# Designed miniproteins, single chains, continued (3): the designs that were tried, part 75

Each design is a single chain, and the fold is of that chain. pLDDT is the mean over its residues in the fold that is shown.

## One batch from the design tools (miniprotein)

Design m10589
Fold by ESMFold2-Fast:
Structure m10589 (fold): chain A 110 residues (1-110)
Amino acid sequence: SIEELYEAKKKLAELELKAREAIENKDVESLIKYVREQIALLEELAKKTSGEIKEILEKIAEKYRKLLKELEEMKKNKESIEKIEEVYYKGQEEINDLFSELDDLLLKKS
């Protein structure tokens, strides 16, 4: 439902704020945890939707999965927090562009 989508968007925004706080605290493990939680929430939403909305949610989830793999590899390689922050914000910018596309689709269907 539209209400479930709205509530999930709020939870995703809260997880993004927690991820940013984790970066500020140099807590890469918590950053990775919050990205995983965002993926799980997006995958749950995609299962409850159809058509163009489902397609864009699946694209967002895929971008987060790519970002997660990059962050996990960087953690394994003991990369600096500055490089991890750069990769995270670049990935989040691409993801925010897809969320803008989602919002446009929702406005057209309203």
Scores: mean pLDDT 86

Design m10590
Fold by ESMFold2-Fast:
Structure m10590 (fold): chain A 82 residues (1-82)
Amino acid sequence: REAELEEAQGLEVPEEVVELAKEIIRVYETEPLEKAIEKARELVQEMQAVEGPTRRLSREEAETLLRAGEVLARLREEEGKR
């Protein structure tokens, strides 16, 4: 976890990406699984469309991105069920 956090802190991303990561986590924690999967897909598309100047993440922002990544991995596993 600490090594992953150090890698995430090395990333430079637009502020909007951090806000969208917070929304992914919020949706996962507050919505039923089916709605969380649907909304997370929309939020990931928004994250990929974000443009603007990048900046180095704070430790809290890096932790948020790591948590969002874990959430997305879990949701992808649920989607990928045969």
Scores: mean pLDDT 75

Design m10591
Fold by ESMFold2-Fast:
Structure m10591 (fold): chain A 82 residues (1-82)
Amino acid sequence: MSEDELIRRLTEASNRGDLDGIVKILLEAEKNGYRDVVLLGYLTLRDFGYSDEDLIKAGIRKEVIEEVEEEIRRAEETSLPD
């Protein structure tokens, strides 16, 4: 499945509140090295109340969670353009 297809499916699953679908998309993105999709899936699941422990229990590797947290930290240190 392409990165664009995973982004589309992630958006659709998020709009439906399909948490299982979001987890499956995130795992597929991680497997294929699609970092942006992994980041979006992580943020979406966190918005739905998933903790890091919940993500690990869902099958997401701790290393991936640590990488995503570092990406978020770097983004927070950089102001978005107006």
Scores: mean pLDDT 77

Design m10592
Fold by ESMFold2-Fast:
Structure m10592 (fold): chain A 85 residues (1-85)
Amino acid sequence: SAMRERARRVAEALKHALEEQGFTVKKIEVKEDGTVTIEAEYDDGSKLKIEIRVEADKVTIKTTSDLPTAPGMKPGESTATVERP
């Protein structure tokens, strides 16, 4: 449950950041093992998916976005690690 609590805090921070960037958060799922999935949508209908892995002293965040830049869709992916109390 401590991992789930940390995951919720990270999810809230990411939700806030996404909303500031103009995304609408569609789904947030927090699992007992500290795994979090957040799905958001941009004004253009493009989707963003964030997967969070919570560990005892750190959190790993993986993001995938499908923002169109041309007639062909170009996927974007990034990974970050964040420490949370």
Scores: mean pLDDT 66

Design m10593
Fold by ESMFold2-Fast:
Order: sequence, then C-alpha cells, then structure tokens
Structure m10593 (fold): chain A 91 residues (1-91)
Amino acid sequence: MEALEKFLKENPEFRKLVDEARKAYEEGQKAIENGDYDSAIKAFERAIELYRKALELAEKAGNKEVVDYLRQQLIDVNAELAYVESLKKKK
C-alpha cells in the first residue's frame, strides 16, 4: 500500500512502532507453533499496544488509509489473542 509506505518513510516514530508490532506478532506466531501459549499471549498483547500507539499517530495525521490498515491489524491480532486464550483454557 503506497500510502502506508510513504507514511512509514515520513514518520520515523510511526515506522519504529509498526516494525516492533510486526516483530511482536511474529514472536507470538512462533510461540503458538511451540505450544508456548503464555509467551504467545504476551507477544500479541505487546503487538496490540504498539499498533494502538501507531493508530493514534495515524489518526492525528488524518491519514485514513493508514488508520484503516492499523484497525485491520488490531482486529487480526485481537482474534489471534482470543484464539490462544481459548486454547490455554482447554486440555
């Protein structure tokens, strides 16, 4: 998405938040693969926090395309978090 790439290039703080959020999400996915649901939950919670901070910057800038992208990322990560929490409660 051209709007996201431009916003990342022009906003170093936003880029750092998105890069760290993506890394946390990947760490959560790897933790699921290893059956480490506690680490997966912590990683997804960190990704959500970082994406929320990135969303605040995008909203303040009025960049609707980037806001829509981040809202979708938050939906996806929250769904993964809910899924892992459900797995932890069942034997």
Scores: mean pLDDT 86

Design m10594
Fold by ESMFold2-Fast:
Structure m10594 (fold): chain A 72 residues (1-72)
Amino acid sequence: MDVDAEVERIEELLRAGDVAGAVRVAMEALRRLGADEETISETALAILDHARAGDIDGAVEAARRALERAAA
């Protein structure tokens, strides 16, 4: 899996205002990497919380960190 490509897609969706699409892409990528349901749920909530606060950079960083950890 190309983590950088997945993060770029998530950022594009968040900047377009498609928070639900960004969460879906992050959850699907984490499942492909074998992340557990707790990690997937925590990451989805972190993305939603940052996006709700208008912190797009924080939402992107939450997704990147989770994907990097799952890929390791």
Scores: mean pLDDT 85

Design m10595
Fold by ESMFold2-Fast:
Structure m10595 (fold): chain A 81 residues (1-81)
Amino acid sequence: SPLEELKELIDGLMRIIEEGRAAGLSPQEIIDAVEKYVRENEERFQKLVESLSDEELKELFELLRPYQEELAAISAELEAA
C-alpha cells in the first residue's frame, strides 16, 4: 500500500539519523544527510502522499511524529554547539 511504502521511506530517515549518531557525525552532518535523502526521494514521497485517503494521511502524521521529535533534538544539539 502507499502508506506501507511511505513507512519504509520514513524508516530510511530514522536509519540515517541512527547511523549518523553511531558514526559520531556532527548534528550538521546528520541534517545534511537527511536533507539529501529527502531531496532524492521527494517525487516518490509526493506521489505516495497523493494516493492516501484522509484516514491514511492521519496515520502518516502519527508515523512522522517520532522523526519530527528526533529532528528537533538534533536541531537543539546544533544550536548548543
Scores: mean pLDDT 83

Design m10596
Fold by ESMFold2-Fast:
Structure m10596 (fold): chain A 76 residues (1-76)
Amino acid sequence: MKDSLEILEKIYKNSEKVSYSKEEIEKMTLEEFLELIKNGKFIDLSNKEQMELLLEKLKEGAPALYKVLKELLKKL
């Protein structure tokens, strides 16, 4: 868990921050979120609405990643 958190923090800090509408995030699949990361992009977690929508989607589709992302948010 600690190693996964450190990796995710490094990925987030080094990625281009991108913003999407609520509707776009709700329609986005988990695979599309992972593709953003592969392309050096990450949803801007400083936007509380986007952060909450991403957390809800990951809670359903990727519970392990959801737990790591919640820990990352405590460090930001």
Scores: mean pLDDT 79

Design m10597
Fold by ESMFold2-Fast:
Structure m10597 (fold): chain A 83 residues (1-83)
Amino acid sequence: PVTEVDAAENSPEQFAALLWQQVLKTGVGRLVVRGASPEFLERTAQLFKKAADMAGIGVRVTIRGGEIVAERVLTQEELEALA
């Protein structure tokens, strides 16, 4: 299910960490950040992508309105290993 939060409650770093925990547990994280600017959402997405890169995990992140959707995907290396 979608987690709904307020942009005033936490930093982009903390929301990125929350999204990361959701992705690690279920493969998908969804976060609605009420009152967030596009820049705030983009910063959150960038921090999440950086964490995923450091962990060697492939992810896809989309921003639609006030919602960030992140999902684990197979990296090109993982896809090639399956072929």
Scores: mean pLDDT 76

Design m10598
Fold by ESMFold2-Fast:
Structure m10598 (fold): chain A 99 residues (1-99)
Amino acid sequence: MELKQQLKELLRESLAGLTLNEEQQQKLEQAFQYLCQCERAGTPKSLEEIGQELDLDPELEQILTKIASKVRTLGLSNAEVQQLQQDFQVILNEVLQEQ
């Protein structure tokens, strides 16, 4: 399965039954961008640290935790992580439109 498709399926499962407002969508996108930046820099941060720095609610932190676990398990190159950063907002919007 394409990396983008794997992320889309993960987001669909994680967001099932959840309604995110615009602020929550922006915070989740910002948190994912920050997570990817730390991974690419070789300085991974805990999800708790990211959640505290970005003031994430517990539901968003749980979603980010699932995404981070998947990204880390896949052993992605810096180029693949950068591609996910670019695609994330589009994928998130597509998944939310399916609700």
Scores: mean pLDDT 76

Design m10599
Fold by ESMFold2-Fast:
Structure m10599 (fold): chain A 98 residues (1-98)
Amino acid sequence: SERVAATVERLREQARRAIELAEKAKELGLTEEADEVIRAAERTLAADPSTLPQKAVELALALARAADKAEEVNKELSEQLREVASRIMDEAGALRAA
């Protein structure tokens, strides 16, 4: 359906945003957390439709862990990471329900 296609496109957009935020986290010394987010985002972008919801959830969890660490260094980045994680969880849930 058009709604499913739009949700998939939004998940891909959020995965790209996750990489951009992870690169910023890396510049702030959060290298381990940033690398985990980048790898999870790359897996999400490479996922077939059947595994996409699961890979997106794994990305959201990596983003949440990065946000926890970012809270001590840069609160704005932490909030941005949490916002992207929340959006991905909502979109993955909508895709699974479809």
Scores: mean pLDDT 88

Design m10600
Fold by ESMFold2-Fast:
Structure m10600 (fold): chain A 97 residues (1-97)
Amino acid sequence: AAPLSLEEAIARLEALLERLKAAKTVEEREAVVLEILRLLNELRREHGAQFSPALRAALTAALEAGSQFLRDKTDEAYEAFLAALERFIALLRAEAA
C-alpha cells in the first residue's frame, strides 16, 4: 500500500473522532478506539521522525490515553482519550498548515 499522507491521516482522524463522539456503548467505543490507535501507530511509523517534540508528546499522550481506555473502559478514561486525541489533531493540523 502507498504510505499514509498527512492530509489523509488528518481526514481519517477527524472522521474517527466524530464516530467516537457518536458511539453510545463500550463495545462501539472500543472498536473505534482500536481503529484510532492503529492509525496513530501508522502515523508514528511513517511520519513520527519529522514531528515536532510537542506533536510527538501529544501523539504519545493520545496512544497512552487510548490504551488506558481499553484497559479501564470507564467514561473517565473515554473523556481523557477524547481530550488527548483532540489536542493531537489540533497540533497536527497546525503543523501541516
Scores: mean pLDDT 88

Design m10601
Fold by ESMFold2-Fast:
Structure m10601 (fold): chain A 83 residues (1-83)
Amino acid sequence: SLSAEQQRAKALSEKIIKAQEWIAKEGEEVGKVVAEELAKARSDEERLEVAEGLMLYTGFLKEEEVSEKAKEIAEEMKKKVEE
């Protein structure tokens, strides 16, 4: 059986794949923010912050589950969609 941690990691991976498919359909502008922030990322930890920002923006994660940087990325996505 999968541990709780393994189940959570699998669920997060599946959410990332679904979010990638979703963003391709709904938002060139959201995709632009993701691409720009990923280009600035220097570590896997920083790439995770970008993924968490996208997950917060799409509602897959709650504000209390993400870093402050992830919240900033989610706000930038909101601004781009309003343009």
Scores: mean pLDDT 76

Design m10602
Fold by ESMFold2-Fast:
Order: C-alpha cells, then structure tokens, then sequence
Structure m10602 (fold): chain A 68 residues (1-68)
C-alpha cells in the first residue's frame, strides 16, 4: 500500500514542478498533495485510501496548473 501511495505522491510532485514555474505555487500544491496523502493514510480501507489520494493529487495538480 505505502509504496503505491508514495509512487503516486512522487509523480504528482514531479508533474507540478515540471508544469508550474512559480516556486510559491509549487510549494502550495505540494502541501496539498501531502495533506491528501496524510488524509488517505487515516482511512482503514486500503482501496478507499488509494482512491481518495488519487483524487486529491489530481485536484492539487489541476489547481496548480490553472493558477500558473
């Protein structure tokens, strides 16, 4: 579980850094990615946790791209 969640988190952070040039927006988006990952880890069901994390990561990326 943790490996897959960490892989998604790493990919989301890398994508944000590649698309967004504003360092402050990158930091804010990465903070949202980390928050989504932490919230997902609080869920006992691993499938639901992974789905929540994926949705949170996608939303963080979309907001960062829209703001850039």
Amino acid sequence: MDKTLDEYKTQAEALIKHIVSDEKLVEEAIAEVKKAAAEAKSISDPEQALELARKGFAEAIEKAVAAA
Scores: mean pLDDT 77

Design m10603
Fold by ESMFold2-Fast:
Structure m10603 (fold): chain A 97 residues (1-97)
Amino acid sequence: SEKERNAALGEIMLARAFLDQGKYDEAIALAERVIEKYPDSPEAAYAYIVLGDAYLRQGKLDEAIKWYEKAIEVAKKQGNDKLAEFAELHLKRAREA
């Protein structure tokens, strides 16, 4: 429903806000809840990108790569090629950093 879509969007935006504030544990916990509650949504694929970013900002490169690869897999499975390309850009930047 539109309400469920809006709820998922709100939760992922909050996860990003925690990430920007350096609240990595809170960002991770909220991203994991989005994945659990809305597993088939585009927001779930984006939540995997948030996980990757949270681990990358903590210097945990191997964990970051794992989550970006999962984001690519989930986005491709959903037929969301643009979101898959976005996740691939995050993965490429992480590997070049």
Scores: mean pLDDT 86

Design m10604
Fold by ESMFold2-Fast:
Structure m10604 (fold): chain A 95 residues (1-95)
Amino acid sequence: REARGLAVLAEAEPRAEEALKNKDLKLLQKEILAAMIAFLLDEPFEEVLELFEKSPEELQEEILKEFREALRKGTSLEEMRELARRILERLREAA
């Protein structure tokens, strides 16, 4: 499980470097969030990122805000997985 999660993060790294070169911090944030959701739920990073990118901008901003709030509150790993599951479901419904 851990090894697979690390592989997902490694797959995200080349895209993150590209976004940084383009000075697009918003794109980098989306890729990091997609990688985090993929890692927490053991889902393919490519699929999660595609669903996120296809979602309405308003939904993307709402999701980013929810994750930042959860991290600030010191949310448990299990609660973060539950949040990630709900978010992935919403992304699939919106796509």
Scores: mean pLDDT 71

Design m10605
Fold by ESMFold2-Fast:
Structure m10605 (fold): chain A 105 residues (1-105)
Amino acid sequence: DMEEVEKALEELEKAGDFVSARLLRSAILRHPDLTTIEEVLEYLIEEIEKAESDPSVSQDAIAVLKIQLLRTAEILGLKEIKERILARMTPEELARYEALLAANK
């Protein structure tokens, strides 16, 4: 439902999370067949799994993507999606998440 997706994007932008809003808009533009916010986030989780198997993708890039999806799930109240993202994070990636939050001013 494009209307509900647009409302989710507005909520992210109102929360000041323009980076997550742009990530979602990019995914929707590439995959307009994804009609719910949950489908978009599930697609992005699959992209994380592909990136983890690609040695040319930096661990920092993967950690940043996981962080953006985690923040998106928190802002939109999507507990199931949040748990799926957390299940994919290593203890080292969680430590990097905490370090990136501390460094963000």
Scores: mean pLDDT 73

Design m10606
Fold by ESMFold2-Fast:
Structure m10606 (fold): chain A 73 residues (1-73)
Amino acid sequence: PVLDAERVRAAIEEGLERISAEKPPVGARVSHTLEVTGPDGTRFRLTVTGEAVRDPVTGETRVRLVSTDLSEL
């Protein structure tokens, strides 16, 4: 079973948006697990881990991608 790059990218972006919406404090690592369906109907569990970091120029908190883990369901 294959999961295309575009679908993986979209799922990672969705995970990071969910983490950002929680407004984690600087230095916190947060993980969200999403279910992604491949073009052949195969289901995958994608865990996205982000870390809250402070932008040194603006002083605003942003979430950066730390890792991803993909498992077939």
Scores: mean pLDDT 79

Design m10607
Fold by ESMFold2-Fast:
Structure m10607 (fold): chain A 65 residues (1-65)
Amino acid sequence: SMEEKKKIAEEAERKGARAAARGDYGAMAQLVGEAAESLGAKPAEGSDAAATSKSGRNVRKAAGL
């Protein structure tokens, strides 16, 4: 459902933000990538901050956020 997709996106965003706050962009990219795959969204290539941010936006869009 859309509510489940929204919950997945919000949880990934929250956990990803915590990983990014401690400088772990690899963990952030992995979390966002897993959420994107679960929602049928396309993650951006790479694990840098810009690619991870773009993947996060794709996850939100797929969740209807």
Scores: mean pLDDT 68

Design m10608
Fold by ESMFold2-Fast:
Structure m10608 (fold): chain A 117 residues (1-117)
Amino acid sequence: DKKLEEQKKKLKKIIEKAKEGKIEEVTIELDYLGPELALLISELFKVSKNVKKITLKAKNVTLEAVRILAWTIMNLLRDDIELTLDYTAKTKEEQEKADKLIKEAIERRKWILETEK
């Protein structure tokens, strides 16, 4: 898929800049979010040195991608990163499952950050 390869290339460029500490705010806008792109977003969260704000706007998110994002959020132990997540799944049932997974991950991260200190 030509669009998937183009989005991967753009995300890899952002990851490189984030790893070098050259960016403080990242906005990612995607018309589709599957597991391959979710893994790259996971990498972005892990290697970001100076990033303080990450905004993800994604349409047509898969439940598998949401599980990857939830796991990534739960393990994001940098307390100085603000996350804004705006995403839509293809169906109402998938949206409700996605919202639950993300909510539980955010709550788990807050609990870990509170109890680690």
Scores: mean pLDDT 81

Design m10609
Fold by ESMFold2-Fast:
Formats: sequence, structure tokens, C-alpha cells
Structure m10609 (fold): chain A 75 residues (1-75)
Amino acid sequence: DVRAEEAGRAVVEIVRRGKELVDRGASPREVIEAIRELARERGLRVLSVRETDDGIEVVVETPLGPVTLFIPYRP
């Protein structure tokens, strides 16, 4: 089980990493794969991943409940 503080840090890291990949022209597939791997390394359970026209929506399980993260394709 991941502590709330560790989950919060991992959530910020996932969003930051996703944005960095988008900014350097990574495909949605590459971004999703990187997010899944980072979540796995940080011990976070990914509940869902949804590709939208504007970005990638990721739902992760945290000690505070499900948290929805959004990684926009544009700044």
C-alpha cells in the first residue's frame, strides 16, 4: 500500500512526465506506456486510461480514493 504523501508525489510526477513526453512529440501510445510503467514503479494502481481529442485521462487509485489526472496534448 502506498502512503498518501507518496501517492501525491507520484501523481505529480506522472503528470509532469506525461507533459514532457507530449512536448517532445511522443505519440499518445508512448505517453500511455510511460505513464503505466511509472505508476507501476511507484506502486500506484491504474484504474483506467482514456484517450480523448484534447489529451489523455488517467484514473489512479490512491489512499484518498480515485484521482483523475489529465495530460493535455497542447500546453
Scores: mean pLDDT 80

Design m10610
Fold by ESMFold2-Fast:
Structure m10610 (fold): chain A 59 residues (1-59)
Amino acid sequence: LAEKAAAGARKAAEEGSGAGAATSAYDGFPNPEQARRAGEAAEKGDAEGAAEHARLGAS
């Protein structure tokens, strides 16, 4: 679960989709705070940050 959320968030952030990264982070019941931070990182173009927060939220 955590790896799938991280991969999705990273891919969405690299494609310039902040909404996609946030949605991926929320997929599978992640921690709300980490999901929010993943979306914000993706909107700033921080793919690694988005992936890491999604992974932490989903684990």
Scores: mean pLDDT 67

Design m10611
Fold by ESMFold2-Fast:
Structure m10611 (fold): chain A 80 residues (1-80)
Amino acid sequence: SEEEILKEAAERMLEVYRKGVETGDFEKAKEEIAKIVEEVADKLSEELREKLIEIAHTIIEGMKNKVKPEEVEKKVKEIL
């Protein structure tokens, strides 16, 4: 389902964030998140695309503000 595609994309983006925190390479993490959004956006309805974009922005803002991965995950789950 499209909802399962969105959930999988969110889990992939959160894993990218966790790796970014571990390696300190947030530029690579941002590039990987952008790639996930590009791959998935066309497979989703307009409503779910808005959620995908909101999730991506939430994760990127988390990187910028050095938020703990578990707090970002909590916010992402609220959007899903």
Scores: mean pLDDT 84

Design m10612
Fold by ESMFold2-Fast:
Structure m10612 (fold): chain A 70 residues (1-70)
Amino acid sequence: MLPEVERLEREVFDILRRASELGPEAMEEVWKSYVDTYMEALKAGQSPVEALEKAREVAEAKLAELEAQA
C-alpha cells in the first residue's frame, strides 16, 4: 500500500478513537461525516487520496465541534 494511504488511515483511526472517548453517539457522528464526505468527494471526481484528505479534515472539524460542546 502507498505510504500516503497508510498515514491517512492512521490519522482517521486516531480521530475515531478520540471521538469514541466522548461516547458512541459522538463516534457515530464523526464516522458519518467522514464517510459522507469521502463518498461525495469520489462522486465529484476527486482521487481516493484527495477524498480521504477532505474526509479527514471534515471529521477533525466535527470532532472539534463535539469536543467544544463537552
Scores: mean pLDDT 79

Design m10613
Fold by ESMFold2-Fast:
Structure m10613 (fold): chain A 69 residues (1-69)
Amino acid sequence: SEIEKLRQALLEVARAAGELMARELERETGLRPEVTVELIDGKRARATARAGDEERVVVFESSQLEKLL
């Protein structure tokens, strides 16, 4: 379904953003980063990157992704 395609794209975009943030944190801290991606609800995905005591978070809304697809 179109909703499932949007959800899949949302998770993929969140994962890519999380990996980018993780690479930045690794460069800044010199520590191995961790990335977590989760679907908050059917309309949002959250990516979290952590390295030591540093954390970066980004949230994507399905409405934002619809403009890019």
Scores: mean pLDDT 79

Design m10614
Fold by ESMFold2-Fast:
Order: sequence, then C-alpha cells, then structure tokens
Structure m10614 (fold): chain A 64 residues (1-64)
Amino acid sequence: VSISGEAGRALVRELHERYGVSYEVAERALVLMVLRGPEAAAEYLERHGGVPREEALELIERYL
C-alpha cells in the first residue's frame, strides 16, 4: 500500500484533531498501513486510539 507524504501527514492530523488520537499512535497506524495494509492500521487505531474499526477503515481509505 502506498500513500504520499502529504496525504500521510493529513491523515495523522485528522486522527489527532477529529478523533483525539495521539500523534504517536496516529504515526504508528500510518506505518502499519504502509507495511501491512489499511485493515491492520484500522485494527491498531481501534485497540490503541479508541476509534471504531469500521470508522477508522473508512477514514484510512479516504486518504488512499
């Protein structure tokens, strides 16, 4: 999975500003998305960021 640096930064900012996810968790989710795909990132955000998996997946797919 590929995402531009600009789109990646925008995703991290939206996760922090809209969902209250810490920058550390949001950046880790971005890395997981690149390495293991969007479902792995959504699962991580649910477990560590408190974002529902389905909502996290929808948000991630918007930036792909």
Scores: mean pLDDT 81

Design m10615
Fold by ESMFold2-Fast:
Structure m10615 (fold): chain A 113 residues (1-113)
Amino acid sequence: MKEEAEKYLEEGKKAFEEGDLVAAAEKYLKAIELDPNNAEAYANLGEVYYKIALLEEDPEVRKYYLKKAVEAYKKALELDPNNEKAKENLKYLAENEPEVKKEAEEVLEKFKG
């Protein structure tokens, strides 16, 4: 239901602002479950996964969350090719994160326009 999805999206934004990355991810995933076409929820989920990756000391776990961030941004662009947050954050990942540089560049090239 779109109205309920919007409530979870707003709760996710609040959790993210408060630094609760786990709650933010759970709320954005609920928003996506209720409205799978919500590009903003996917773009915001990507940002949460990237913040989790920055806190991870295990390189393999860090890479896992970096890949999840790229996949979330890719889904945001599949739903809305003009999603500026997803494009800007993918450019940042391509420039600053060697482990996902190729994947981020491939997504950006596909949605170039």
Scores: mean pLDDT 88

Design m10616
Fold by ESMFold2-Fast:
Order: sequence, then C-alpha cells, then structure tokens
Structure m10616 (fold): chain A 87 residues (1-87)
Amino acid sequence: SLEDLAKEIIKTINEAVKAGKSVDEIMEEIRKVLSEHFKKMTLEEQKKAKKLYDKILEVAGEHRDTMSREELAKKIIEEIKKVLEEL
C-alpha cells in the first residue's frame, strides 16, 4: 500500500541518516524502496507513489544546498507524513 511505502521510506531515511549516508545516498535508498514497492502496486497506487516521490524530489531539490543532511531528512519525513494524512 501507499502507507506501507511511506512508512518504509521514513524508516529508510532515519536508518541512512544514522549510518552517516550523504544526501545523494539517502535519495538513492529512497528510490530503491520506491522501485521495490512499485513492482507490487496497482496502476492507481503507482500514480500516488509517483506523486509522493515527486514531492520528496521537490523538497530535496529546494533545500539540499541550504539545510544540513539531518534537517533535510526531517523536512522530507514531515512532507511524507502530510501526504499520508491526506489519504
């Protein structure tokens, strides 16, 4: 489900930050999680997952040069939680 995808992305971000991974490495880990879930999703779920990922890319693109890795990760998680609340 989209909720399961979002929860796994949040877990992945938190684990990657704790492991000291760079922003680029965190974004790649998010992409891998999305790709694995995408294979198991309906077309409508894929559309919603794509919107979620596009929002993550938008937040990262806007803030990666002005925020610390930890602050950027927190901001991405906040935006993911907002998307989950709208479902």
Scores: mean pLDDT 84

Design m10617
Fold by ESMFold2-Fast:
Structure m10617 (fold): chain A 78 residues (1-78)
Amino acid sequence: EVQDYELNEEQKEKRKKLLEESKEKNKFSELSEAASELYEAEYEGNKERLEELIEEMKASDNEKLRELAENVEKALKE
């Protein structure tokens, strides 16, 4: 449940752990969504959109997105 009150130190640590678990799950969700968008842009032949997606992914704090961006960029250079 969502709480909108000040947390004590123990509650802050518990919340931090839950946020970390959520971030890990979200990283895979973001990766799946990004891969879908990349494949759709490739299917459409939208080179500008592919380049935009690669740049956005490279700027992300999600290491899985950055890895995907590097792999796609390398493939496009072939």
Scores: mean pLDDT 71

Design m10618
Fold by ESMFold2-Fast:
Structure m10618 (fold): chain A 76 residues (1-76)
Amino acid sequence: MQAQLTLQQALEQLPDTNKENLAALLTDADIVEIKAIIKSLTGIDTTQLKNTTILNALKLYFQNHNLPIPAVIASA
């Protein structure tokens, strides 16, 4: 829960341009690519996070910003 909250806070600090681009970047990405992209954008070490923690944080983020949820995140 705390790791998900930390990641959620980092995602909320991204500029609006990055928020819009995030959906596009994740549309065709697998979980390994998602971890790399999120690490690049937020600086958080995603290798230590469970897949479910990352996917739940991203799903909540997309829901809060009314963005389309990528299939890999929606299937979690």
Scores: mean pLDDT 73

Design m10619
Fold by ESMFold2-Fast:
Structure m10619 (fold): chain A 75 residues (1-75)
Amino acid sequence: MVLSTVHSSLTVNGGSFSQKLVLDADGRLLSRQTSGSVPDPELARQANRQFGLAVQRAVDAAKAGESVELTISLS
């Protein structure tokens, strides 16, 4: 089984929110770790959009037989 790891981080107003997800080759969530909090709901929506693109890239790489780590940041 091929696994992909996706990291996302959001830093705003001196705070930060980070997620680490481990996905299988089908993009199924196997584990999730989160820390911090998102102070701004609009930035949270933007982070979700970019996170979706990063997850798709991780799934595509996992299907190619790779374990990949992707990081995204918004501020």
Scores: mean pLDDT 63

Design m10620
Fold by ESMFold2-Fast:
Structure m10620 (fold): chain A 78 residues (1-78)
Amino acid sequence: SAEKEKIIKETLEVLESVAELSEEQKEEIRELLSKLSVTQQKAALELLKGYVEVLKEAGIELSAEEAVNLFKSIADSL
């Protein structure tokens, strides 16, 4: 759906603000999000945004693998 694609795009933009993701890692995030409902995708995005803001305020940078694993943990909790 167009709404799911919009949320996927925004999720990748948030992750790319704190880590440099490969195309394979972006595809992994897309596949993970595609398994979630729109409500779960929105919840995952809001949790990710909150966590990323805390990291930015603390001056903490993530590796690409750490960023992907963070998102997997958020998605698995839903």
Scores: mean pLDDT 86

Design m10621
Fold by ESMFold2-Fast:
Formats: sequence, structure tokens, C-alpha cells
Structure m10621 (fold): chain A 79 residues (1-79)
Amino acid sequence: SPVVEEIRRLNEQARELHRQGLRDPDTRVDLLRQGRDLADEAYRLGKSGDLDETSVEIGESLHLAGENAAAAEAAEAAA
């Protein structure tokens, strides 16, 4: 499915932004926020594409959104 392929692409980008943010403190908050936003987009796309929350792809999107959001909040608090 093209929708599932796009969700996987967005999830992969969100994970990469998380990795990059953890490596560079100067860009960390911005990269983590971008990763959160892409994962949120993937989750919304999955819901619009009639995917169940038990789907591996949208479960991964939800997890990545939460991880990036929590990491961004922690980075902001530590600055």
C-alpha cells in the first residue's frame, strides 16, 4: 500500500531526526521537534488510511512521536 510505504518513510525520518538530535546539543530541540511532527503526520496519515492502532506501522508512529516529544521537553528543561 502506498499509504503504508509513506508511513514507514516518515517513521524512518522521525527516528533519524531523533538520532541526530541526540548527537548535536546545539540543534537537539529543533531536530527532536521535527521528528515529533513527522511521527505525528505518519500517525494521522495512518488513521486517515483506515489503519487500526494495533497496526505495527501506526504503533511505531505513536511511539516515535512520544519519544521525540519527551526528549525535546527534557532537552528544553536541561538548557
Scores: mean pLDDT 83

Design m10622
Fold by ESMFold2-Fast:
Structure m10622 (fold): chain A 60 residues (1-60)
Amino acid sequence: SEEDIKKLEEEINKLRKEYHEVLYQGETDPSVTQEEVDARLKEIRKKMFEKIKELEKLKS
């Protein structure tokens, strides 16, 4: 459905924003380790791929 597609696209956009925020925090916050940044980015990428896969199924 169009509504489900729009919702997934919005969720993907939120994850994209979160990804950039984590990158920025890693560059600017000395209390955050590179290992923590890498772990968070990996988790966000996994969630994004899951949402993209759901979106592909709905568009198919």
Scores: mean pLDDT 84

Design m10623
Fold by ESMFold2-Fast:
Structure m10623 (fold): chain A 75 residues (1-75)
Amino acid sequence: RVEEFVEEAKRLYDEILPRVREGLAQAEKDGYAKLTDEQIERLARNAAADTVIARGQRLGYVEEGEKAAEILLKE
C-alpha cells in the first residue's frame, strides 16, 4: 500500500513539475523574480506530497500517505 502511494506521489510530481515551470515562466515575464530549478522542483515535490497526504487521509490510509510523502520529499 505504501508502494502504491509512492507511485502515485511520483506520478503527481511528474505531472505537476511542468505546470509549475510554466506558471513560474509566466510570473517571470510579469516581473517576478526567477526561481532556481531546485526551488521549482521543491515546490512541485511539496505539492505532490500534500496531495498524497490528503488522499491517504480521505481513504483512511493516513500513515501510508504520510510515508509516501516523506519518501518523495527525501528524494
Scores: mean pLDDT 79

